# Designed miniproteins, single chains: the designs that were tried, part 98

Each design is a single chain, and the fold is of that chain. pLDDT is the mean over its residues in the fold that is shown.

## One batch from the design tools (miniprotein)

Design m3388
Fold by ESMFold2-Fast:
Structure m3388 (fold): chain A 64 residues (1-64)
Amino acid sequence: SEKVEEVTKKAKEALKKYNGDKAAVLRELAKYVKENGIKLSDKEIEEIGKETGISAKAIRNALE
C-alpha cells in the first residue's frame, strides 16, 4: 500500500540517520506518523516490520 511504502521509506532513512538505533528510529517514525495523520492497520505494520527488520510489536507499541 502507499502508506506502507511511505512509512517504510521514512523508517529506512531513520535507520541510516541513527546508525541502526531502533529505539531512535521508532521515536522518529511515531512522530512522523502522528504529524502526518497516518493511520496504519495491523497488516500494514507487519509489512513495514518485514521490510525494515523492526519487530511489528515494537512498531505498534511506539505508535500507541
Scores: mean pLDDT 83

Design m3389
Fold by ESMFold2-Fast:
Structure m3389 (fold): chain A 78 residues (1-78)
Amino acid sequence: SDEKEKLLERAKGDAWALAAESGSKEVADLADEAIKNVDDVEKTKELADKFIEEAKKAGLDEKRAERTAKLLLEAAEL
């Protein structure tokens, strides 16, 4: 749906911004993998959780990472 595509574009933008700020390839890779698997809700949730943990490890604010993860999950559930 158009709404799903808009959520994915927003999540992608947010995730890339966080990856650039942290310099973490792992944060970027997890975001890419979650977007690739967006039609699998369970896998997207697992990858989103890993994204939050890796973002925290890279020194990013947890709430910012959680916001991006929520966009990915919302898109996956559409």
Scores: mean pLDDT 81

Design m3390
Fold by ESMFold2-Fast:
Structure m3390 (fold): chain A 100 residues (1-100)
Amino acid sequence: MDKENIELLIRKRKEAEEKKTGIVVDEEELEKLERAAELLKEPYEKYKEALEKGEEEAEKKKEEFLKWLREELGVSEETLKIIEEELEEIKKKYEEYKKK
């Protein structure tokens, strides 16, 4: 299921950050991570595009994305929290980019 693939990807990203290492996966995990990355690509890009339009549009796209993950895919609250942290990091990097 898409839920398990997304949760695996988010968990591996968190582990890589905590260990200060790259994501280390086997061939089977790599296929699952690629599927999850493809599924998350459009929502993340829409959020980035919304940041260019303003804070209200970005917040709306964030809420729509989190609602979709929770209600349609049944993603865990722990995984949702990590995704919210990732979206906050994207916002911070975008604000830094604007200052350059």
Scores: mean pLDDT 76

Design m3391
Fold by ESMFold2-Fast:
Structure m3391 (fold): chain A 81 residues (1-81)
Amino acid sequence: SLVEKAEEAIREAQRLIDELRQLAPNNPLAQLLIEQIQKAIAEIKEAIERNDKEKLKEAIDQLNLLNNLAQLLIDQAKQQQ
């Protein structure tokens, strides 16, 4: 279901936020990305509460894109250690 996909994307996002905060606490791109991820999570929660399936699908796609960008930044940070 879309709700199950949303919950999975949110769990992944929380993991990525934690890793970004640990690996790149002073990186302004990491800070901006965390803010964008948190906004996308809020948009998913709002779409679920309103039972807006179209908005929920769009919000999940956006969060998945942000999660992919976060993983790339994490991978880059790990290579610099």
Scores: mean pLDDT 88

Design m3392
Fold by ESMFold2-Fast:
Structure m3392 (fold): chain A 61 residues (1-61)
Amino acid sequence: GALGDAVAAAGELYKADPSLGDAPVEELTRRVREKAEELGLDVSERDVRLAAQLAHRSATA
């Protein structure tokens, strides 16, 4: 689903640049949105934001 696609995009960004885990959630949200657009994913702003929050929490655990 759209959320799963956004989470996958966030995971790819984190693999490419692990320092994104230390970035503010707003920065992660922007990067996930850009990656989703690059991949042609039909995701909502809410899905992008939730995926960024999940990625941020994973980096801090």
Scores: mean pLDDT 74

Design m3393
Fold by ESMFold2-Fast:
Structure m3393 (fold): chain A 66 residues (1-66)
Amino acid sequence: GLIERIAARDLGLPLSTLRRLLRRVRAGEISVDEAAEEIVRLNPALSREEARRALEGTLAGLDELG
C-alpha cells in the first residue's frame, strides 16, 4: 500500500525488501530492533534509531488500516 511505498522511499530500500522485513516482524521471526539493524546494514546513512522509528510508524499505520 501507500504507507509501505513511502517508508521504502524514505528508508532508501526496495519495496520488496521492506515488505519482507515487515512480514518477518509481524510473524514474530525477528524483533523491530533486528529489522532496524538490517535496514542500517543496507543503508548506512540511517541510524538504528531512525530505522526503528520508521519501522514502528509503518507497522502502526498498517495495523490502523486493518
Scores: mean pLDDT 82

Design m3394
Fold by ESMFold2-Fast:
Structure m3394 (fold): chain A 79 residues (1-79)
Amino acid sequence: SIRDVVVDAFARLGLDREELEKALAGVTDPREIVYRVAVVAVKQGKFNEAALVSIGLALGLTLDEIQEAIERGRKEGKK
């Protein structure tokens, strides 16, 4: 699935696989996928904007949609 591809990609970048699978459980919306991955990345101190942009584009999102999802995730991840 698209979710499995995203989990594999970000686990290879050093994010925790279990936390990625948990965050993306039942999530199918591309914007929500980018948002939730950004939250995990910020919480783990492993934020990679270029990787989030690349996945967002692969999921069919515009740069504006990706930027909004990343900004939301960055804010939530700091809590």
Scores: mean pLDDT 87

Design m3395
Fold by ESMFold2-Fast:
Formats: structure tokens, sequence, C-alpha cells
Structure m3395 (fold): chain A 92 residues (1-92)
């Protein structure tokens, strides 16, 4: 496995969104050559708390992150469009 982690930040995640992410998880991991896929619920969290959660999994690794503020818009999108939303946050 690579020192690469993929993180999805969610506010008020629905069961349908979480199910969709689980369905596409393997394709995302393969695309980024990642060893780990994390879903972090940031509902009600401060910016400092969100950073601490990201650092828990991603600090010292290649870390790709996406924040979905309007999650419903992504359920019907092709996997390639979803993947394109991920940005490099930490690089080794």
Amino acid sequence: GSDTVVIVLYKNPSEDVLKRLEEIKEEILKHFNASEFKIIDVTGKSLEEVKAEIDKYGKGKNTYIVEFSDIEKYLDKPISEIIALFGLYYGL
C-alpha cells in the first residue's frame, strides 16, 4: 500500500450518500493508489476540529480531500466527475 489517504468531509451526511460512497470506494482507492478511505462527519465542528480530524489520518501522508457541501448533487454524477473534485491537501 502507498502512503496515500483519501478523505471525504461531510456536513449532515445522509444514508443514501454514505451508501453511494461505499459503492465507489474501491474505484477511488484505485485511482489515487490509496491505502485508506475515510469519511469524516464535520457537522457542528470548528475549523480547528476539522483540521485535527484530517491530521489524525492524513498528516505525514499524501492526502486527497473533498468537501461536499451539497451532497445530493453528487449522487447521480459519474464516478469520474466525483474523482475530479478531490484535491491534494498534504504531499509527501
Scores: mean pLDDT 77

Design m3396
Fold by ESMFold2-Fast:
Structure m3396 (fold): chain A 84 residues (1-84)
Amino acid sequence: SEAEAASLRALIEDLRAEIAEIETNELSREELERRLAAAEALLVALDERLAWARAAGDAEVAALVEEARALVERNLALLRERLA
């Protein structure tokens, strides 16, 4: 649906902004840990959404979820690096 695609595009923009914020700002350990937990939960939710999009044959939504998942994985890697 157009609404689902629009929601995912907004999420992708938000994820890019979050990555840029982590790259440019010195965040506390507590804030990094909070963001890590949120990103891990989001990855689980996106895995479920991807499975449903693929089952429905919605190639556009599936592609957008895959792009969002890649950004969440990048965010997780960056957060884990900052916490090491």
Scores: mean pLDDT 89

Design m3397
Fold by ESMFold2-Fast:
Structure m3397 (fold): chain A 69 residues (1-69)
Amino acid sequence: SSVLGELRKRLERTLAEAKKAGAPDELIERLSNMIALLRALENKTLSPEELKQIRDLADKLIEEARKVL
């Protein structure tokens, strides 16, 4: 969905910033894994509940990354 595509692009920008800032490898891996998950889901129809869970997880990860930038 377009929503997942936008979320993926936000995570990709966050990953690039985290790499430049020298963030911990564990955080880089978590961001990369979430991006891979979103890419796998882009061509699938998700329920509103599934979409909310994925968005909440991604938002939490972005917030964690922002604390080390």
Scores: mean pLDDT 84

Design m3398
Fold by ESMFold2-Fast:
Order: structure tokens, then sequence, then C-alpha cells
Structure m3398 (fold): chain A 65 residues (1-65)
């Protein structure tokens, strides 16, 4: 449902914030985050966010900085 999608997007938002990523856009279909991909830790965090989004049939768009 729409409510479940909203809760899941809030979870993605919190995970991105905990990883120190900047959220550029958040929609019901996808989230856009800015990430410094030069570190293995950030690469792993991106993969975890992608998995969480995919579980809900939603996208994660990554903009490197």
Amino acid sequence: SMEEIEEALERLKKLAEEAGFRIVELTPDYAVVEVDLSTPENQEAVERLKEEAARLGRGLVVRPV
C-alpha cells in the first residue's frame, strides 16, 4: 500500500542519513543520493540501500561526488 511505501522510503532515508549520504530527491518510486564512492564502506552502504529499495520494487539512483 501507499502507507507501506512511505514507511519503507523513510527507512531508506534513515539508512542514507546514518551512512552520511546526502538525499537529493525522495519519491514513491525511487530515492536519489549523493555519495563519495571512493571508499569501500560507502560502496557497501550503497549496495545495502539498493537491496532494501529492490525488496520494495523501488529504485535507488546514486550520484557520485
Scores: mean pLDDT 77

Design m3399
Fold by ESMFold2-Fast:
Structure m3399 (fold): chain A 79 residues (1-79)
Amino acid sequence: DEAKAKLKQILIEGTNKAQDAASKGDVEGVEKAFKETEEQIKRTAEELNAPQELLDGFLKAMETSKRELLKEAEKKKAE
C-alpha cells in the first residue's frame, strides 16, 4: 500500500524533527514540526486517495506523539 508507506514515512520524519526540537526545549519548534507533518499527511492522503480510516489512524498517532513531545519540550525549557 503506497499510501500507508508514504504516510508512515512522513510521520516518522516529522516525529524525528519534533524530537530534536523537544530535546532543546523548543516548544514552538515541536508545534511547527507537527503542524507541517499534519499538512503533509493530509495532502498526501488526498493525493493518493487514502481511506479515511488510514488517515484518521495516522493523525491519532501524530497527536499522541505531539502530546508527549510537547510535555518533554516544556520540561526542558523549564530547566
Scores: mean pLDDT 85

Design m3400
Fold by ESMFold2-Fast:
Structure m3400 (fold): chain A 57 residues (1-57)
Amino acid sequence: MEIERAVREVLPESLSEEDVRAAVAFGLGLQRALGLDLELAIRWAKMELDLLDMFKK
């Protein structure tokens, strides 16, 4: 899956598999709710990953 692959490429050392799943689920959720293109869904998934990294500090 392209969203999961893109998220894993930028995974911070502070985050776990659970955080990857949360970021991917967020991107997929927005893609379904808003009809986003794959590129936009990837961007939102990466943004969620950044937020998760910020909150784990």
Scores: mean pLDDT 75

Design m3401
Fold by ESMFold2-Fast:
Structure m3401 (fold): chain A 83 residues (1-83)
Amino acid sequence: SAAEEVLRQLEEVSREIEETRALIGSGTLSGEEQRALLDQVVARAEALAREALERFPDNEEIQRRAQEVLAQAERLRALALGL
């Protein structure tokens, strides 16, 4: 279903956020690479989460997962600004 697809996408982007944070923490990326990756992942996560919130206002699980993704994206953005 569309709801199951969106939940899968939210879970995938949540994992991508965690992977991005781990890569930054590893020290293997240049500052330019870190910035580009952060900007890309944050933009994708925010767009997906906002769309999910709008499309499924009555789905409690999607609402919760989308809010969690937005919080994760906000933390990544804060990390980028703290560089």
Scores: mean pLDDT 85

Design m3402
Fold by ESMFold2-Fast:
Structure m3402 (fold): chain A 104 residues (1-104)
Amino acid sequence: SEKIKELIENVIAELKRFRDLLSKYLDPELQAELDRKTEEAIELIKKGTLEDVIKAYQLVMEAVQEAYEKVKDKLTPEQLREVDVAVTRLLIEMQRLIDELKKE
């Protein structure tokens, strides 16, 4: 489905945006872990099955929570707002992909 391909591309774009934003505030070890989890999630999302995308969603939620907890005390209120917006956008696009896959 062309629509599913577009939704996959949107999720990957938002996930990379989130990763790049958080990486600015993480040490190299935590950056490498975020990169690894992000790459694993992207490969699952690219498979385009409901089961794989749900696994990616769970992995993303774990990566988001872990990275956020490590950076929240280092960020200004404005930077925290930017992170919250990026997380919200990512979760909205992932939910849109999941909802579309459920229709198949």
Scores: mean pLDDT 85

Design m3403
Fold by ESMFold2-Fast:
Structure m3403 (fold): chain A 110 residues (1-110)
Amino acid sequence: SWKEEILSLADEILAQVEAAEQATSAEEMRDHLVAISEKAGRIFEIAVKNKDFETARLAILIGSEATMGLMLVHEMEKIGASVEEIRRALAPGLAKIRELVEELKALVEK
C-alpha cells in the first residue's frame, strides 16, 4: 500500500539521521542530509497523489530542516569549523527531523 511505502521511507530517513549523527566528515554529513531531503520529497509526492495533505505538509517540513542543515554544514566548513562543532550545530535540526518523522509515522498508521 502507499502507506507502507511512506512508512518505509520514514524509517529510511530515521536511519539517515542516525548516520548523520555518527558522521566523521562534513561531506558524509551532507550526503546523509541530501538523502533525507530526497526521501522527504518522495513522501511528499506519494502523499499528494493520495490526497493526504497533512502528511505532505510534514514531508515539506522534514525536507526544509534537511536543506537548512545542508546550508549550515556548508557555511561552517567555509569558516574552518571542526567536525565536532558542525555536529553540535546540526544536533537541534536532526532532533527536529526525528520528531517530525515520528509525528508523520503516527499520522500515517491511523
Scores: mean pLDDT 92

Design m3404
Fold by ESMFold2-Fast:
Structure m3404 (fold): chain A 96 residues (1-96)
Amino acid sequence: MITGIKLEGDITITSAETLYDPKIGEYSVLDVEAKSAGKIILTTDGPATAFLLDENGNLVSESSGDGVVTVNIPKAGKYKIYVTKKENADALKSKL
């Protein structure tokens, strides 16, 4: 799924884990601390969708791509990014 990560801005990934849920499939969770607006550019091994959640668990954005998924960080704050294969996106979103 995720094969690379590039950060643009004053952004730190504080945790990264890959999980499996039989109802979703494989997904990754990235804990993010941003001191500025910026971008997280995910390289993927195929079509993928990323969901950006704020510190309160509110969905900020949904981003999709094939081989590259760009997640825009709108401002400083703490975020979570949930990433899965595009075919699993609706199942993952239902649990956010």
Scores: mean pLDDT 88

Design m3405
Fold by ESMFold2-Fast:
Structure m3405 (fold): chain A 91 residues (1-91)
Amino acid sequence: LPLEPEELKELEEYSKKAAANPEATRAEIERIAEVSEEEGRKVEEEALALEDEREALELAARVVLRGMERAGVSPELRAGYELLLRAALRA
């Protein structure tokens, strides 16, 4: 569950990059799909599965964060947990 400092740093930078231009990431996936018809289909299926899994993880994180908020846990700790869930999805 714990992230190494290096992984945390990498995750933070990746998150900032993705948050700044989420559409750019989507466009890149679409570009890859355009390169090869058959390979594109596989990439699309894999991307959809990954997105669905991320959505499920985000939903779970939301439930946990809500519980923590009701319990009076600090916003700082809650943010840390959210980052951890995203890292688990990326791994």
Scores: mean pLDDT 58

Design m3406
Fold by ESMFold2-Fast:
Structure m3406 (fold): chain A 87 residues (1-87)
Amino acid sequence: SAAAAYRAAADRIAAERKPFRVSVTLYDKNNNLLFQGTLELYPPEKQTAEQAAAQAAAEQAFLDATAPIVKEHEGEVTVTIDLTLLE
């Protein structure tokens, strides 16, 4: 699922302790583009309180945007996540 793929990326960023740009792309079973989005994720120890709140809000917005797409396609979506180091 998109949520599971996002959590895996967030866990990797926390383990690496470095900031990354996360690019998320959703495709249907015929490789048609359904969604593209980017998020900048910072490891918890490098975030201000304001950055942590903004990141949580962006994460929720991403999950809210992708949930109806996954539901409409009965979970038959391919999720691609690309990580780009920001440092």
Scores: mean pLDDT 75

Design m3407
Fold by ESMFold2-Fast:
Structure m3407 (fold): chain A 62 residues (1-62)
Amino acid sequence: SRAEQERMLTEIQRYWLEGVISDEEYVEMMRRIVAAGAVGPEEELRQLRRALEEVEKRREEK
């Protein structure tokens, strides 16, 4: 959904600003969320959410 995409967009931006993810990871995640919103299966958003959960885990261990 748009609301879920906006939440993930905000979370990705926050992780990038905090230095938890690299510039390359940021660009990849942004590209994936845009693709999922324009032309993409719902499964892509689920996979991206799981990737964000791993980023949060990495943040906690930082």
Scores: mean pLDDT 71

Design m3408
Fold by ESMFold2-Fast:
Structure m3408 (fold): chain A 91 residues (1-91)
Amino acid sequence: MPLPRELMDEKQRAAAEMLEVMRRLLAGEISPEEAAERLAELFLRMELSPEELRELIAALEEELARTDDPAMRRLLRAMIEAARRVLEELE
């Protein structure tokens, strides 16, 4: 098993990359498709369970239903697509 320090570094790196992907998508610097691909890789690295992914998808779909902000809708759709890709791979 990796040392606790190594596990923290890996999770910190994944979290930082996720925030960068979200920022770039909100700024229009990357496509929703690229963001979904990158977020899916990060969700896999973070070892999210199928239950956590289902809860995440449900929460994101609720937010998507209540928002009319185009930038936020793009972010939510990319996150939903990423979570669905990972869930499909795990099931």
Scores: mean pLDDT 77

Design m3409
Fold by ESMFold2-Fast:
Structure m3409 (fold): chain A 90 residues (1-90)
Amino acid sequence: SLIDKVIEVLEKLAEKYEESLPEFARVLREAAEWLRENPDLSFEELSEKLLEAMKEAVERARKAGVPEEEIDKALEELNNELSEIFEEYE
């Protein structure tokens, strides 16, 4: 399902960034867990929840003192992977 693909991406990127951006990774893991508990979301609700999670992940990484360039690269990768999934499912 779309939600299962999104969860997979969130967990993959959380694992990738666990050491370099631990707060960013934590927010992605929390979002993935929330989506598992709420699988009946509409596309619009899923999109809104992902935007909220991305905003929180960026904010927490900034507060932890991570350089903006590293945060931007992680966010760009997340957006690219999610866009590929959404393009496949509309």
Scores: mean pLDDT 84

Design m3410
Fold by ESMFold2-Fast:
Structure m3410 (fold): chain A 90 residues (1-90)
Amino acid sequence: MPKVTGVSVSKTTFKQGDTLTVTVTASSDSAKTTVSIVDLQGREVASKVVEGKTATATFVIDLPPGTYYVVATDENGNVVGGPQVKVLPP
């Protein structure tokens, strides 16, 4: 079955209007992976679905200043935690 295998980000510190690029790796070209940005309370604040063995999701930062986590989840419920990212005040 298709499985998410990794997640990485372009950088870890962002200002409003910056672009967060998330790269996801999976075991198959047909793998569908949901990339989520999660706040410190565990709430999903943004998400995108990507497909492929290597795929990218891009997010324009329009979030309150604070600390967030990037998480990748495949369609079979496998989860890979990514790095912590920080959003700076405008």
Scores: mean pLDDT 83

Design m3411
Fold by ESMFold2-Fast:
Structure m3411 (fold): chain A 85 residues (1-85)
Amino acid sequence: SDAEAQAALDALSKEMREQMEKAMKEVKEEIAKIEAETGKKPSAQEKAKLEEEKLMPLIEKHQERATAVMRAHGYTDAQIEALRA
């Protein structure tokens, strides 16, 4: 049912939030290492790039898992695409 699909998606969203929090801690650790190694604070743009490198794989994996959940609940690829718009 749609309610069962929504509950599964909510569980994935919670898991993703926890993984994101962990990834942000790792970004902060990498920034500290760069400062220690170079003696310079990374720029806002450099920090954004480090965040993207850590967060993008998690976002992609979440999208794949969410799509799989929707397919398992009878949604077609066209319906999944429409739900993302």
Scores: mean pLDDT 82

Design m3412
Fold by ESMFold2-Fast:
Structure m3412 (fold): chain A 83 residues (1-83)
Amino acid sequence: KLPEEERLRQELQADLEEYNKNNPADPLSKKLQNSIVDYVIANDLSIGGFLQLKPEDLAEIEGIGPVKAQKLLDFFREQAKKK
């Protein structure tokens, strides 16, 4: 594994776990978390590239609707401001 890919996977997984802590009534399944991480890696996206996605792009992932896609992107953008 490339160090950059491993770091990206670690950051995304940590942020997805924080999303679930903040959304206990509507958590992401482990399958959805893995699908999001795999989507980012498969499209050669950086964290910055991921943050530039539209909710419509993320909603193409099976099991993610446009409302959930918007919530995820808003959450990741807020997390990025703290790093």
Scores: mean pLDDT 76

Design m3413
Fold by ESMFold2-Fast:
Structure m3413 (fold): chain A 98 residues (1-98)
Amino acid sequence: SRLQKLQEAIDLVRQARDQVRKDPSASQDLIDEIDAALRAVEAARQAVLDGLPDDEIRRKLGAGVSELSRASGMAIRQGFYDVASLMVQGATKLLETL
């Protein structure tokens, strides 16, 4: 269940990345922020796979939520509302694993 929800979050973030990459109006800063969020969620999933202590897993999940929230805020400011929605959905999946 936890791994499945983390994979769903990764898939949502990858979908958002693909959307901004296809849009020539997307800033490099937004692409970089989404890539940072993707790396944070992947790190949280890897921590679960590696069997790290639950407190370390929760810390990495929290970092993933923070990065997704930051990426979502940037997307909203730049008018990428669908991208922001995908980031929020990803963060919700991470919160459900806490």
Scores: mean pLDDT 90

Design m3414
Fold by ESMFold2-Fast:
Structure m3414 (fold): chain A 65 residues (1-65)
Amino acid sequence: MLEEYVKKLAEAIKNKDSKKYKEIALKMLEDGFTEEDAEKILEKLKPFVEENKETILNAESVKFE
């Protein structure tokens, strides 16, 4: 489950799809996303974030909370 979300988020980042990234993030929260899960995902996404900073910034600016 967690690994599947990491894969989907990485794919959204690579495709520069801010909308898809946000949808996946909201789905994770709905599924009982925890602080430890968040840290693991952020660590795995680190390389993709550096390459696709623009996509991440757009996704965060659209997030309500």
Scores: mean pLDDT 65

Design m3415
Fold by ESMFold2-Fast:
Structure m3415 (fold): chain A 89 residues (1-89)
Amino acid sequence: REAELRAQIEREAAELIALGADPALVERAREHALKAVEALAAGDRLEAARHLLEALRATAEAVRALLSEEERADAEAALARAEAHVAAL
């Protein structure tokens, strides 16, 4: 459901900003995630996948910018584990 996906994207963007992530990088991730939803609604799965990949890259960069060097390494390791688990499902 498109409206539910949009609501989830907005919620996740707000949560990242509340955690202190760079608003410009979060906005870039949000924009690409919303374009992915639009592409899925249009039936363009390849374009949706491209936008999702860009959203993931922007999100990873937003998390890196938020943290100290030690915290960044820990967060990136946790994100990589989460991404691997999602990919395995």
Scores: mean pLDDT 74

Design m3416
Fold by ESMFold2-Fast:
Parts: sequence; C-alpha cells; structure tokens
Structure m3416 (fold): chain A 100 residues (1-100)
Amino acid sequence: SKLEELRAIFDALISRLPAELQEEVRRIADEILEALARGDLEAAKRALERLTELALASDEVGDISLVMHMLTLVAELAPELREHIGRLLEQLLEKIHSLL
C-alpha cells in the first residue's frame, strides 16, 4: 500500500537523525501513519504539528531538512493536508534561514 511505502521511506529518513531524536520522531511518524490510515485529518494535523515543533527545537539544518522531507511526502499522499503542511514548511524554512 502507499502507507507501507511511506512507512519505509520514513524509517530511512529517521535512521539519518541523531539517536536521541529517532525514538520520538518514530512515535510521531507512527501517529501520522495511523491517523492517515483512519482518514483522521485532525489527528494527522496534530501529529504533524508535534513533528514540526521537534524540528524547530533543533539547531541542525540537516535534521530540519529530514523533517521537511517527511512533511512533503505526507502532502503528496494526502492533498487535503497540503495547505496545513505548507504553513509548517514555512516555519521550518524560517528556522533554517535563522541558522545560516
């Protein structure tokens, strides 16, 4: 399924994060995937917001970029979330700009 493909890509992206972030991001990723599987867009939005807040707490451009990639993949799979994800991506881009 497309959700199983997304899970595999998420696992690959998460494996590139620092060990201390991997467990928390994996928990949030599971919440996103479960919400999408149920069609619960509001639960998906809440999980995406928590993922974004975790990335905003990072000072590592690479870590923020990996989370942005995860958000972009969700937007491709769930067009109904594109506007919300676009706002989250703008916050992460502003954070990256502040680190350069």
Scores: mean pLDDT 89

Design m3417
Fold by ESMFold2-Fast:
Parts: C-alpha cells; structure tokens; sequence
Structure m3417 (fold): chain A 65 residues (1-65)
C-alpha cells in the first residue's frame, strides 16, 4: 500500500525531470538560432537551474525510499 504510492511518486518525479531536460534542449536551440553569441551564457544559466531541480528531485526520491 505505502510502497506502491512511493513507487508512483518516484516515477512521476523522474518523468518531470525528463520533461525539464527536454525543455532545456528546446530553449537552448532557440537561443542558438536567434543569438548564437549569447548561447553559452544562456546554456550555463539553464544548466545551473537544471542542476538545482535535479538535486531537489534526487532529495525527494531519497526521502520517498
């Protein structure tokens, strides 16, 4: 009962993290197309945001285990 709910939440967190990675790729591709000179800065900022979300997701998964 409790374990099934934990597994479901872990899967949901993993799916959301995957969606965030896809969104980052799409955003970066758009920036590269519009202003290639700024792409490295935007990439670095997006990577920091993704790293923060990934850390929070990992912490949430560990708490659910």
Amino acid sequence: KSEENKEKLIKEIEEELKRLRELRKATLAYVEKKDAAKAPEVAARLQKLLDAFEKEAKEAIEKLK
Scores: mean pLDDT 78

Design m3418
Fold by ESMFold2-Fast:
Structure m3418 (fold): chain A 103 residues (1-103)
Amino acid sequence: MLARLHERATALGEALAKAKNKELGAEDFREAAEVAEEAARIAEEAGEYELARKLREIAERLRELAEKLEAGADKEEILKEGIEVLKEALFVLGELIGRLMER
């Protein structure tokens, strides 16, 4: 469980780096959403229902960003919002990892 969360944190960190370099595409947002959904499942199984809800909301926002980018929305605005969402995802995932380490 914990090792999988560290792998997910690495994937989100890579997505954030790509976003800052303006290399992030719609597929990267979808992959980040899948990471957030997997983390939400782990949180729910661990009884961390509030963190699971936040991670699912983050996953939905990431999917919306992917759809907007594919629809031809302004790339700079999408990447700017994406950076904020990815930072929030990393923060929530860090909180989850911290709580699981105390168990």
Scores: mean pLDDT 82

Design m3419
Fold by ESMFold2-Fast:
Structure m3419 (fold): chain A 113 residues (1-113)
Amino acid sequence: MLYVLGLTAEALQPGETLIIITGSEAREEDVRRIREEAERRGAGVIEIKAEDAKERLPKILAENPVVGVYLLGSEEEIKELEPFIAELMVKYKVPNVFEELTPDTKAKVIVKD
């Protein structure tokens, strides 16, 4: 499954940061596609494993201009990590997280099977 919090790779601007969190069912081709799109737009990419997310994510959000997080994993990993990621993105004031569900924003919540 793929879950997106904040801005998608296609909405990124130069100098922004995208986080990719990879779980047990993450497909290398999906990770590569997201990374290449972000890098093509001049954005930085930080990849972390789902098992390390709770430890590493707070520091990454504090030290980088993060505007979006991609979570690729099992349904169980997504259900466990999504609320934690959303809470941290709100705490660190990631742009458009509060506006993610409004029709006129570039921020999107996308859940794919």
Scores: mean pLDDT 74

Design m3420
Fold by ESMFold2-Fast:
Structure m3420 (fold): chain A 65 residues (1-65)
Amino acid sequence: KPTGLEILKALADRFTKRGITNPTKEQIEEIIEELLREGIISEETKEKILAQDHEKLVEALKLFL
């Protein structure tokens, strides 16, 4: 299973490809759904990520953007 750090890196890479530096909650949900469809993360992992504060998640993502 991917670590939280690996998941943040994957999210950041996808936002970078889209030219997004300050992702919205909807954009984060969209990319997480993509990762789930591609089998990169589990549904349980999706639920854990979406339970996090949006601001904290964006702050963590900025370390990789």
Scores: mean pLDDT 77

Design m3421
Fold by ESMFold2-Fast:
Structure m3421 (fold): chain A 88 residues (1-88)
Amino acid sequence: GEEEARLVEENAKRAAELLVESEDVAKQVGATLALIGAAVQASLIPDEEASRRGLEAVAKYGREAARKSKDPFAKRLAEQAARIAEEL
């Protein structure tokens, strides 16, 4: 539970940072898939509290990436990843 939630949070943070910093569409898509992957991993954590905390971390970093990104495409990708985490 706790270890998996921590790894999800670390992965989500790194993916969000990459999405904000990337100007290349392939890198932006890759970072977005990593954020979505972190959300899916969080949703599969058997401990409900740890799962929820992981999903909240992905949503938080996704929303932060959307706020910080200057590229409209990156903003949309970040918002989509955050929504996926919020709906899981």
Scores: mean pLDDT 88

Design m3422
Fold by ESMFold2-Fast:
Structure m3422 (fold): chain A 65 residues (1-65)
Amino acid sequence: SAADEIRALALAGGASEAEAEAIRDAVEAGNGQKAGDLLTRLVAKGLISAEQAQAAGRLIREAFG
């Protein structure tokens, strides 16, 4: 699922299990604002790139399509 792929991306970037679960939960709940805010925080922390965040955004849109 998109939520599981985004969780795996966060963990691969060095996010904590709690941060990865928070993003997964936001995506599964359809909370695009919270998911976007959490992805932006990971980019700001240097844990994922802007390109990875854009790819995650596409997965979120596919999950709601």
Scores: mean pLDDT 82

